# Designs tried in a protein design run: designed miniproteins, single chains, continued (3). Part 14

Each design is a single chain, and the fold is of that chain. pLDDT is the mean over its residues in the fold that is shown.

## One batch from the design tools (miniprotein)

Design m8457
Fold by ESMFold2-Fast:
Structure m8457 (fold): chain A 78 residues (1-78)
Amino acid sequence: SEEELLKKTLEKLLEIDRQFEEQSSTITDPEERERLRRQYEEQILKLLKETAKKLGLPEDSEGIGKVQQKIAEVYEKL
């Protein structure tokens, strides 16, 4: 179902966030931290685009925005 897909996407987003926090805590170089932050942002964007595709939404900013809204609605119901 759509709700199950959105819940799984939320779980994956939380996993990406956890990995970023863990990795960033071990890096002291500002340039390496900035590269890691960009990689983190790219991983989130990729997951949101993939979820948009599975929902039959555009893989652009509009489709991504709709996925984010739907995930927020699922999170509020938890």
Scores: mean pLDDT 83

Design m8458
Fold by ESMFold2-Fast:
Parts: sequence; C-alpha cells; structure tokens
Structure m8458 (fold): chain A 81 residues (1-81)
Amino acid sequence: MLSREQLETILRVAEHEARELLEEARRRGDEKAIKLAEQVLELIRQGREMLAQGAPVEEILALIKQASELAKQAREELERH
C-alpha cells in the first residue's frame, strides 16, 4: 500500500512533468495539447490539495490515473504534428 509520503513524491514529480508537458505544448502552439496539459496540471494540483486535507489514498490515486490518461492524450496530440 502506498504511504502518504510516497503519494506526495508521486504528485510532486507528476506536477513537474505536467508543467514540462504544458511548456512543450505552448512552444508548439498546439491548442488541443495546451488544454489537455492544463487539465492534467489542474488535476495534479487538486490531488496535492486533497492529500493535504487528508483525503483517502484511493481517491487521490483515482485522480492521478485520470491525470495520466489526459497526459497520454496530450502526448499523442503532440506526436501528430
């Protein structure tokens, strides 16, 4: 089972990766990828807030999974150009 400290590390790394994805999308001017990357970053920030407020690990993991799926869509969009 993941500890809260492990979740904080995962969310911090995910936020950094989401920021890099957003920067790449903005650099390419891909509006769809930008919107997807912004949604990923918002979900990760929400997850960090939920963790700080003592939300269940399972709820935070579900949000991380949703963010991961959107990040995959953003990367696939960037690969099309």
Scores: mean pLDDT 84

Design m8459
Fold by ESMFold2-Fast:
Structure m8459 (fold): chain A 100 residues (1-100)
Amino acid sequence: MKEEEEARKILKEVYELRKKTEKFHRGVITMLFEHLRSEKGLGEAEEELKKLLENSTAEELKEMAIKIIKEEMKKAGVKKEEQEKLLKEFEEAVENKVEV
């Protein structure tokens, strides 16, 4: 869909900005963008994501992504033990997939 093409272009531009800053993880950026897109739509998601990247540290962005994942899992009725496992897998994936 045309909307998916536009979303991919936005993520590519954000990933290029990440190459200039060692503080941002691709997985965290993707999670925040998809959450904002879900809540506010594509155009507002781009503006809010750029604002978050300008005004937040890598740790703050990671904490926001974790909070969003926890809230979505709770809404989906995922058991606490499974939530902890999925969060650990997400954190490990984010830390291990940062290409140097």
Scores: mean pLDDT 68

Design m8460
Fold by ESMFold2-Fast:
Structure m8460 (fold): chain A 66 residues (1-66)
Amino acid sequence: GPTVTVLEATEDVTLPLPEPLTLRKGDRLVLDSEKGTATNAVTGQVIPEEVVVRLVAQGKLRVVER
């Protein structure tokens, strides 16, 4: 199956230090499970997969494409 998953922010998200993250509602992330990173499609910000998993568990990201 595809190793790339597309996720969408369900709400605005701001995470503080040590690695600040800013997402706006409707922002899309492209998760590459082989690299263990997701990239914001608009800003190019790179986010660790562990952070993505936590945000999905919190309902702040949803899977839109696999």
Scores: mean pLDDT 78

Design m8461
Fold by ESMFold2-Fast:
Structure m8461 (fold): chain A 81 residues (1-81)
Amino acid sequence: MKVKVLSVEVELTDGVEEARVAVSSFGDNIIVTALVRGKKGARARATVTIELEDGSIKTVELEVVVPFDGGEAVASAVLKA
């Protein structure tokens, strides 16, 4: 499978110490993952725009909120391509 990442936008609040966004593929699935570490209530919003092999464009939005101080939170979305 061939996938083109067109854009990645990440909005962070105060208290975010680490934020990561990854786009990976497994078989015919595209997996978008957002990980955030920081202070309780710190948030990240990730917006990822992806072009699939058929030329279709998909936008994925993930929001992650840190559950406690020093905590880590992960959100993932799975797309079938």
Scores: mean pLDDT 83

Design m8462
Fold by ESMFold2-Fast:
Structure m8462 (fold): chain A 70 residues (1-70)
Amino acid sequence: DSLRQQYDQIVQQMTDAIDQRDSSRVSQLTDQMRQIADQMSSTDPDFSQRVRRGVRMSDIARDNISTNPI
């Protein structure tokens, strides 16, 4: 599925954004993950739930970058 491939690309970009401490980019990628979760909810509910878990983890990472940048 193209959506699964898009998610894989977003995960790769998310890792790079976190490494670079780019909170704005992390936020943008998190929004893209939410869109994929919504689109996959009827086709692959398990995958949609995994994406939603990724969204929660990326929100936590973004907050850590913004409030306590190392």
Scores: mean pLDDT 78

Design m8463
Fold by ESMFold2-Fast:
Structure m8463 (fold): chain A 100 residues (1-100)
Amino acid sequence: SVEEAVKYAREAIENAEKGDIVGALKNLQRAVRAALSPEASELATRYLDEAIEAAKKGDNQKAVEALEKAREIVRTHALSPGAQAALLNALSAVIEAVKK
């Protein structure tokens, strides 16, 4: 649902602001599952899993690359404009937090 996607996207931004990158990425996975079709959600979730593993290892470049791939899935496959906007904003915030 749009409401769930917006809620989890907001929680991802809050986690990123606190420096909890893994928590932010897990909330992005919840948001994409609420906002995308099952097929697009599975693909986006795989990229977010890659981002989580990269972040845990301190591989910030690989984490950003995986997040940018997830962002492209959201840009092209989001089921509603509201969910797309919330998710793209959250993905951008998490990418910027990883780069710091």
Scores: mean pLDDT 88

Design m8464
Fold by ESMFold2-Fast:
Structure m8464 (fold): chain A 106 residues (1-106)
Amino acid sequence: SEKETKEKAEEKFLEAQAYYLALQELKDKLKIGDPTELLQKVQVELNKIKTLIEEGKYEEAFKKSTTLVNNLEDFSKKALSPENLQKFEKTKSQKLKELQKQLSEE
């Protein structure tokens, strides 16, 4: 249904935002070089997804959010040591919980 597609798109978008916020917080601690270009590219993609959600294009928003999450997950697994990957995943999970709480208070 349209409602289920919207909810899935919004949930996946929150997950993508959580990855971005975790990267932003840990950028200087992950030893991944200069993350400025990566953060800018992710922010541009998040803004595009937000526009798709606002336009009711939930299936496209879900696909783009899923691709972004998968790309960030693949990047983190390849670029980070096991210790830094664990730290990144914990920070991402915390950011996701914070975003979900903000949404539930609206």
Scores: mean pLDDT 85

Design m8465
Fold by ESMFold2-Fast:
Structure m8465 (fold): chain A 88 residues (1-88)
Amino acid sequence: MKYRVTVTVEADSLEQAEKIANAMVKAAEEAGGRVLDTKIEKSEDGKYIVTVTVEADSLEQATRIAAAMVKAAREAGGKVLSVRIEPV
């Protein structure tokens, strides 16, 4: 089943937002998710919306993947403002 994980982060630059997104993708794959798509959108100054579409066996797995992504984003220096998980 497909899930869209949307994380809003504060980052100092687009380069930092890309590093955060790459860390999130790696964490999602390590948590057993199959990453299908990744998008980074600039919102307000210093704010970026990172959307990762993953294939997961259950909502519980998707939630675990999202938690791993949020942890990775914080470890990469991003301030996580919000996270949303939606079935696609």
Scores: mean pLDDT 84

Design m8466
Fold by ESMFold2-Fast:
Structure m8466 (fold): chain A 100 residues (1-100)
Amino acid sequence: TVTMQQYIDQVNNTIVQMDGMIRYLDGRIDQNSDNPTTVSILQNARDQIQRQRDQVIQLQRQLNSSTTVNQAQQVVQQVQQVMRDTDNFYTQTINQVHTN
């Protein structure tokens, strides 16, 4: 059984993980400043993950407005889907930069 506090903590942890991904990409952009192709790939990935983070922030606002555990669960399922898509895209981007 998941409590409302566990849902809140899960969404907060997701935002922290996304912030970590963005910081890592910013560092890789700086490190590869002499390679315009690599910078372009990383910059596009950073911008996409930033948009996904903004989506999670909107879902967090919906969670905070939820009056039932069932409503909260639906919002958290959407956050989990955004995070799965983000993690897959992030991993693909890192692998692409590593091979190029």
Scores: mean pLDDT 88

Design m8467
Fold by ESMFold2-Fast:
Order: C-alpha cells, then structure tokens, then sequence
Structure m8467 (fold): chain A 100 residues (1-100)
C-alpha cells in the first residue's frame, strides 16, 4: 500500500489524485478499494479548501464511488462512515452551487 503523507499535499494535488483514482476505479469496474481511496483523497481535498466548483464537476462520480463503498464495507466501519461523510459534504456543495 502506498505510504503518502496527505498533510503535505495541497488541495489541488489531492483533487487530481482523487480524480485519477476515480477514473481507475471506473475502468476496473468500480473496485471498492480504489473507490475508497478516491473518497479519502476527495475528502482531504475538501478539508484542505478545494474550490466547491471543482467538487461539483466530479460530484456524480464521487457519489457513485461512495455507493460502491457503502455496498462493499460493513455498516459502522471507518470506510462506511467516510462514504457517508463524503455524500453529506458533496450533496451540500451541490445544493449551494445549484442555488447559485
């Protein structure tokens, strides 16, 4: 498993990493581990101050990755909770942007 110190990465780098993992997850038939990695990178990017419009551009794929994690990890696991938190944050951003 790659050992990466995400605290040293800026929001843009985390976002590009998350996009790459989403594309790889989709290409591999929505592999749950790749979907989980993508969600972790996107959540870290949002917490690092990523522009909400950039989150909105990938919102549909991020929500799909979250659904994959919810279907493949046990309820109450850290992976499952991360997927729920990602859905909540992405849905909030979608609402804010769609309202202008």
Amino acid sequence: MPSIDFSKLDAETLFEGGKAMLELAEKEGWDPELALLALGLFLAAIEAGLDPEKVYEVAEKVLKAAEVVLENYPEGSPAYELALETIEKVEKIKKEIEEK
Scores: mean pLDDT 79

Design m8468
Fold by ESMFold2-Fast:
Structure m8468 (fold): chain A 55 residues (1-55)
Amino acid sequence: GPKLYNRTFTGNLTAGEILLALGVAPEPELIPLRFPEVVVDNQTAEEIVARLRAA
C-alpha cells in the first residue's frame, strides 16, 4: 500500500492531485504532474482519503 506519512499538501490542489500525492490511483492525465516533497501526518492523510472515499 502507499506510504502516507511523507506527504504535506501545499498550494491549490484538486482531489485528483491529492490522490496522486497520497500515491493512490491517479487519473492518467495527472501522472505527469510533479508534486514538491512534502510531509503529511497519518491522521490528516487518513481523513483526506476517508472523505474522498465517502464522496
Scores: mean pLDDT 50

Design m8469
Fold by ESMFold2-Fast:
Structure m8469 (fold): chain A 78 residues (1-78)
Amino acid sequence: LREEAERRVREAAEAVAAAFGEEYGKRMLDRATREVERILADESLSEEEKRERILEAVDRAGKEVIAEYLAEQHRAAR
């Protein structure tokens, strides 16, 4: 579970970095890692629930970082 989660976070961060730049890749890595650690530490969740929550957290982090990128580009545009 942990190794699978770490791989998904790394791959997602690398994809974000390739598309939007290293700064956004780093934001993705930081956010997704924090959420994954929180989910893995939650004793109330089953292994199946942890897998689902991790996928949701990675997807949510990606959407948030992309939204930040678009908002920052919109503000910077002249």
Scores: mean pLDDT 81

Design m8470
Fold by ESMFold2-Fast:
Structure m8470 (fold): chain A 100 residues (1-100)
Amino acid sequence: SEERELLLNTIDGLIEYLEKEKEKHKDDPKFVKILEELIKTLKEIKKRLEKGEISVEEAKKLIIEALKKTIERLKEEFPNNEFAQELVETLEYLIEKLKS
């Protein structure tokens, strides 16, 4: 499925982006932990989508839920942090794109 391949590529790009953000801020173990938990969840969703265990629509819903949960954690744990705010804005943009 073309839609499935596009979503898998989106998940891979998001994981790569999050791994780079994790490396940039490796001196903040709390921030690293939040990103590692999101990366783990995205890898699990990817694996289920690749195996045909979930539909593209189900995978999108699970990703949106994981991104929303991560946004709330970042806002709670890092309310006055510029790099956390930039990440929140990036994740909010991705939610908008996935809903389209």
Scores: mean pLDDT 89

Design m8471
Fold by ESMFold2-Fast:
Structure m8471 (fold): chain A 70 residues (1-70)
Amino acid sequence: SMLDKFIDRVLELIRKQPSEEQRRQALEELIKSLDLQLSGPPSTPSDDPGHTTDEDLKYMKARLEEELKK
């Protein structure tokens, strides 16, 4: 899916960080940002096919947390 390709690209950019510590920090900051977005008000329904839903944010967070555990 487009979401999976986007997440894969984000993970590739994180993996390109020069140190393991910087990679971990980038993952933690991104997870924190997603948590902040999820704690906000729910998005209004949209006909925009590019609209990111709370379920998309949860899925992205889960994939980033799995990468962090490696």
Scores: mean pLDDT 73

Design m8472
Fold by ESMFold2-Fast:
Structure m8472 (fold): chain A 74 residues (1-74)
Amino acid sequence: MPSEEELLEIVEETAKELNLPEESKERFKKIVLESHRKKESFEELEQRLLAAARSSQELEFATKLGSKIKKLAD
């Protein structure tokens, strides 16, 4: 699993690329940090991100974010 700092950086970068609203970004940041602190697997994190998506934009964000995190975890 990437570090907490690396996870936050990826969330910020991915949110900026997709022009994600600040409220959505902060919600996904909390999910990522909670998953990291609980020492959840990447697979558990990916499922949490997808389950948290409330719109097509958030689903695209969750999918792209998950892909970026997976590349760093490998």
Scores: mean pLDDT 81

Design m8473
Fold by ESMFold2-Fast:
Structure m8473 (fold): chain A 62 residues (1-62)
Amino acid sequence: SKRARKQALLESFRTTSETLPPDVQQKVAELIAKVEKAPDSQLDAELAALAREVQALIDQVQ
């Protein structure tokens, strides 16, 4: 289901963020919270935006 897929992906992003500095972890948590509030009709777009933003933050740190 879309809900199960969303939870699995968000958990993956949370786990990845644990390797990042605390300020970046906070930004990732805020992005995850935004996706959690998104309606199912916008879920795929919000998840794509989250993945892009998280990758950009990782690239800035590493």
Scores: mean pLDDT 77

Design m8474
Fold by ESMFold2-Fast:
Structure m8474 (fold): chain A 78 residues (1-78)
Amino acid sequence: MTPEEQIEAFFKMLDKDGDGVLTREEFIDGLVSLGYSRALAEKMFELADKDKDGVIDYKEFRSFWKEYLSGLAWAKLE
């Protein structure tokens, strides 16, 4: 129910080998399979990869999507 739980489920879906990190290939190919363009998926990977180590762990993934989803959450603007 929390945004974090939904982000975790999404991460688990993209993490095909269950190693707890997303490689560039897993992230990009996963997003492309969901209808994102490869160019957009590559840009999103660059934004999510805060440490520039070439992989995305759950913490980086959560932070990226939490900011993205909060930007769409108009209901909390008072």
Scores: mean pLDDT 70

Design m8475
Fold by ESMFold2-Fast:
Structure m8475 (fold): chain A 77 residues (1-77)
Amino acid sequence: SLRDEVVALTREYLATQDESAYNRLTDILTTGARTLPASEVHDLVLTALRVTEDSRDGKLAARVTGAALNAVGSLVD
């Protein structure tokens, strides 16, 4: 599921700092914001944010949080 993919990619990015994991995560969130109902986008965003709560790196967590909030912002347009 997209939710499981968001969990996996967020954990991979926080653990490895792999830019390809970050790019795949942001692509899912951005594509979701354009194609999915707002309730589903909100669930994916909350899923990513919950994974960041376990991060010991505030900078990496902030970057994921920024991407998630940007996806929610895209719903207004």
Scores: mean pLDDT 80

Design m8476
Fold by ESMFold2-Fast:
Structure m8476 (fold): chain A 84 residues (1-84)
Amino acid sequence: SLADLAAELKAIAKEIEDLIKKMSPALKAAAVARLKALEADMTAWAKAYKAANPDMPDADQMKIMAQQIIAKMRAFLAELKAQM
C-alpha cells in the first residue's frame, strides 16, 4: 500500500539521518552534500517520469516513483555504511 511505502521511506530516512550523526565531521560534510545531490536527482527524475507518462493513472505513477525512490535511498544508505 501507499501507507506501507511511506512508512518504508520514513524508516530509511531515519536510518540515513542517524548514521550521518555518528560520522566524523569530514565524512558528515561529504554525506550531507551527497544527500542534497541525491534529493535533487530524485526530484528531477520524478518530474521527467511524470512528463514521459502523462496518461498513466496517478496512483500507478506514485507507486512506481515511491519504489524507485526507496531503491535509490537504500543504495545511498549502503554507500554510507561502507564508509563507516
Scores: mean pLDDT 81

Design m8477
Fold by ESMFold2-Fast:
Structure m8477 (fold): chain A 100 residues (1-100)
Amino acid sequence: AAERAARLRAEIAAARERRAEAEAELEKLGLSEQEKAVARVKFEALLALAEGAIAGDLAAGLAAARAVVEAEAARLGLAEADVARLRAELARLEAQLAEA
């Protein structure tokens, strides 16, 4: 309950601080534009999920995360295999959160 909410809040705060660092790292040589796009989509989807979870509405968080994946995948033209992987990662996380 409260302890889990505090932990998730700390993780969200850390993720927000890491966003600037992640963007700086993505600008380094060695990553393709597709790899950078996939990483950004995954990060935004996980933030949407975490925000829903801390608000006590995990279902809304999961729906928001899926919406981010679908909208950004379409906008950025992500490969079907990358979209399938992101969907599988969200499904796995949903299953783990349901078990917790």
Scores: mean pLDDT 71

Design m8478
Fold by ESMFold2-Fast:
Parts: sequence; structure tokens; C-alpha cells
Structure m8478 (fold): chain A 63 residues (1-63)
Amino acid sequence: SMEEKKKEALELLESLLEAAKKSPNIREVPEEVVEKGIEAAEKELGKEVAEAYRKMVEEMKKL
């Protein structure tokens, strides 16, 4: 269902941020990939997932 997909996506974003904290090389995600990912997340899973994706990227920039 959509709710299950949204929950799975949010959990994946959290896992990715934790991985980025442990691995310096994973912190540098290409801007083009980030923008396309946020756009796709908004279209397929809604604004909440897109906002979580954006927040993940902002947190990665602080690492």
C-alpha cells in the first residue's frame, strides 16, 4: 500500500543518513541525483517523503 511504501522510504532515508555519518565517501551525493530523487519522491510518495529526503541531504552537508 502507499502507507507501507512511505514508511519503507522514510526508514531507508534514515538508514542512508546513518551510513553517511559512518562513511565519509558516502556524504558526497551528486546534486543532480539528489534533485531527481526529491522530485521522484514527491511525485510517487508525497510531500512528507520529499521533505524527509531534503532534510537528509541537509544533514549530510553538515557532516
Scores: mean pLDDT 72

Design m8479
Fold by ESMFold2-Fast:
Structure m8479 (fold): chain A 83 residues (1-83)
Amino acid sequence: PLKKVQEIMKRVDELMDRFLEAVRAGDIAEAEAIVRELGKLLKEMQKIADQNPDNLYIIKQTVIIGMRYIGAAAELDVLKRRA
């Protein structure tokens, strides 16, 4: 599971960089697409954590991805309301 976890973490990092660019550009459609992808990666990570309940590293990374997802979703909500 570690290789898959590392792949997910790398994809989340790349998506977060793109999310910041989309927010700066006011690109709501791109920001929405990225938040949806983050949600899918979070669900995948939660499934891996559920299958590895004693692996504290996987649990910790799942929490971190969850916090990033919540933050991005909140910023998207603000972006949509300010328009």
Scores: mean pLDDT 87

Design m8480
Fold by ESMFold2-Fast:
Structure m8480 (fold): chain A 84 residues (1-84)
Amino acid sequence: KLDEFLEKLIDYLLDLSPVALTPEEREARRQKALDIYKKNLPKIKEMFPERFEKAQKAESEEEFLVHFFGLTPEAAREWVKLLK
């Protein structure tokens, strides 16, 4: 669930880029972002184990954003609308 949500978030952020990317450039950047995330995931879990625990057990994407990124409930709700 956490990994799937972060992949969606990365894709969404790439779509918001003000720079017009070719499909090939977009895919290359997406893949690099995912590779960096996967490579650093163990360190992130070590640094913020309690945050990760709560995020993984979140019953909604809104709760995930609140716990994982420290967003307000209002901000998390708006982000969930954009990701759907």
Scores: mean pLDDT 68

Design m8481
Fold by ESMFold2-Fast:
Structure m8481 (fold): chain A 83 residues (1-83)
Amino acid sequence: MREEVLREVDAVFKAMAVGLQIGEMLGLSFEVEVEVAAALIEPLLAGDAEAAFAAAKKVLEEHGVKLTPEQEAEIRALIEEAV
């Protein structure tokens, strides 16, 4: 129980850190940063970097943000470091 809670808390903190870094890099509003962070929690908890990247990209596309290949590579690196 406590180990599962600590794992979930760790995933939330990692998701928030990655979301804030993506937001700073792309100049996102706080609202969009929070949505990106929220979308990352479940994939990061599962240890699935590709699902995490797909989730982040989906939120960004829903808010009209189009990523360059260079920005996609930087986001992938941030997510892989968090997994």
Scores: mean pLDDT 83

Design m8482
Fold by ESMFold2-Fast:
Structure m8482 (fold): chain A 73 residues (1-73)
Amino acid sequence: MTPIEERFVEEIQKRFKLSPDKAEKIAIALDEAERTGTPLKVLAEQLGVDVQFLYELRDLKYEVVFKYILEKY
């Protein structure tokens, strides 16, 4: 995993109290959905989770990426 991906998985574990395996699986699924243009509502139905949870994860990913870019500058 890239440093950004590792940080995102760690933050998912901390904020949502998920196991490492579940956090990594969800992070991969979210990344794949963003890459393929799959709507978050469709991904939520496929994973059996609340769409609001996926919106929170997307916002968290953007926060992690933004902080990482600022730290590297």
Scores: mean pLDDT 78

Design m8483
Fold by ESMFold2-Fast:
Structure m8483 (fold): chain A 92 residues (1-92)
Amino acid sequence: GALERLRAALEAAREAIEAMKAGDLKKAIGYALAALGDCLEALRLAPDDPLLREACEYINKAILAALKGRFEEAEAALEKAKELLDEAEARR
């Protein structure tokens, strides 16, 4: 479902940031595209869910921050996305 896709997006975004830290830009781009794709699918499955939309916005912010070398900002954005996912899962 949508929450499973959002979790996959978070995991892919984490892998993208770790690849960026390791200097593997090609691997980082691959994981970043996977994260964005999973976010788009989550939003397609649950278009009216504001928590999923906000979590995907933070995932995008994390990837963009990491691409600029702003890893502290990227980690903070991922933590916020995880909090929103946990809130969405808790309401089930």
Scores: mean pLDDT 86

Design m8484
Fold by ESMFold2-Fast:
Structure m8484 (fold): chain A 94 residues (1-94)
Amino acid sequence: SADEALEKGIQYFKEGKFDEAKRWFERAIELDPTNARAWLYLGQLYFLSFDFENAKYYYNLAINLAPDDPVIVATARSLLKLAGFEPEEKVELP
């Protein structure tokens, strides 16, 4: 399931195994493209690789998918500010 793929990705992320984490977050998104938390973690992986443009895009996508989730919104906004970006209200879905 998407939730199982997300949890596996989070486990690898916590272990610093970012390539494995990315594969599992991509799997979670493949199974459920509305999983805002999976997009948020994928954005964090791009941030850690200094790909701030993709990180910004995925953080804003997570906010747009879960605008009522205070944890996702606060985390994504905090990470956007840390990267020197302002949060955008809406993003264009691919």
Scores: mean pLDDT 81

Design m8485
Fold by ESMFold2-Fast:
Structure m8485 (fold): chain A 84 residues (1-84)
Amino acid sequence: SKMEEAKRLLEEIERLFQEAADAVHAGRYREAIAILEEIIRKLRELYELLREVDPELAREVERAIRHLEGLIEQLRRILAEKEA
């Protein structure tokens, strides 16, 4: 069902968030960016599953996507300054 797919996506997203946090803590910014991009892809899939079933939760997913896009931009700036 769509709800079981959404639940699996949430579990995967939670695991990826921990991996991204660990990568940032270790100074592995390139790896962290790649993980955050994968999280955004899964959040977009989650949004499509939820938008008609739970519109309130879908709106929270959209906010999370925007927040993470901003975080990726910050990390890319840091990485560019260090690798220039």
Scores: mean pLDDT 86

Design m8486
Fold by ESMFold2-Fast:
Structure m8486 (fold): chain A 96 residues (1-96)
Amino acid sequence: IEKLIEELIKKANEAAKYAITNAPDSQVTRAVAAAILAVAVSASTLIKDEKKRIEEAINSARALAELLRELFPEDEEAKKLVEELEKLIEELEKAL
């Protein structure tokens, strides 16, 4: 479980970096939102209750995955990042 949260944080940061680096100037606000969501995934580790920690990490990661999908609908690299986020979310949900 702890390792899955660490992997989710790492993948969320990779997704946010991809959004910031590759988003068009017209979409900079959405790219910044992706970075804020990655911070929210990391901040979930401050929650002492394990179930609430997992739930908040999942919620933030799902929002990030959806935002990345909206920013890059035809981008295969972004699709792989979304798939990897969704896979980690699925594994964490099994722990609930």
Scores: mean pLDDT 81

Design m8487
Fold by ESMFold2-Fast:
Structure m8487 (fold): chain A 91 residues (1-91)
Amino acid sequence: GARTDEVIAKLESLIERIKRARTREELLEIIEEAIKLLVENSDLLPLTKSIGYVLRLIGIATELEMGLISLDEAKEETITLLQEVIDDLRS
């Protein structure tokens, strides 16, 4: 549907922004936007999937804030996760 296509386009835009992010602070802002987008559109996925993706994003953000993962590792994990969300939305 139109709303699903809009959410996919926004997620693809976030992935492109993640690829360009040069600081932890920039990536954290993008992760916050991704969480907000998924929460506001949680009805487009099964509840367990929506909750799972949000918790995984919070986990990546927490690990990045605590210095437990590098910026490059956090970027890769976030891109992979957002791609999984896009694939689920297309299914």
Scores: mean pLDDT 91

Design m8488
Fold by ESMFold2-Fast:
Structure m8488 (fold): chain A 80 residues (1-80)
Amino acid sequence: MSEEEFEGEVLLALGLITEAIVKLYESRHQLTPEAKKLSEEIKKKVEEMERAYRDGNLEEVRRLFEEIQKLLKKLNEVEA
């Protein structure tokens, strides 16, 4: 694998782990409407990230990962 492909795989893996954590949190708690909206946005961004990775667009993978991190911070603020 190229170094760029490996980096893309690592970012995608981190995105998938984030989605798994969000799903576990949803299964444990009854989310507020705002928290549920944020969790759905995170899942959607992970799907976009998977697509970007398949397309070989590492720059978009990085950008989507940053957006996922921002959404995760907002989710933590809403649930706190």
Scores: mean pLDDT 79

Design m8489
Fold by ESMFold2-Fast:
Structure m8489 (fold): chain A 74 residues (1-74)
Amino acid sequence: MEVRIAVLEKLAELARRKGLNDSARTYEEAAQAFRAGDTSPEVLAKAEQAALDTIRAMSDEEVAELADFYARLR
């Protein structure tokens, strides 16, 4: 759970750097929902869709930054 929340917060940071403010908000809302214990499939599906849109807009360097961040959490 903590790893998932941290990744969502990192995705929100990267999305805001790209001007994807709606995607960033979706990640922030999903992170807050997970902190509150709301792991509903609807929250997860919204976060997954936002992640696909964000990754498509990211540079190779930003993708590497996200991958490195995730690796450090493991």
Scores: mean pLDDT 76

Design m8490
Fold by ESMFold2-Fast:
Structure m8490 (fold): chain A 108 residues (1-108)
Amino acid sequence: MLEEIASLPKEKIKHMLELHVEVAKDPSSSKEEKRTVIRGLIQLLESEDPYVRQLAAQALGEIAKDNPEMRKLLKEEGAVEPLEKLLESEDPAVVEAARQALEEIEKG
């Protein structure tokens, strides 16, 4: 499902990721639905397209923002290691998105 997003025009990719963030932040969404969104976004961090990697990192950061439960789920699903790997990217926008996402996830 989320792999199909990478084939869309840039504007549509951004919109689809915003919808996935809404699912993850919705209190009525099941824990399994939230995990599915997180796992899909983690996979997009490995995309060959730096724009897709940037948007996926931004989405993970937005999910973590002001939400301790989601920060715990992000850590449990293994979001930290792929985001740390993106800090070594040659693309400054990818590095900044990963840095901001890690800052939000690691808030104690």
Scores: mean pLDDT 81

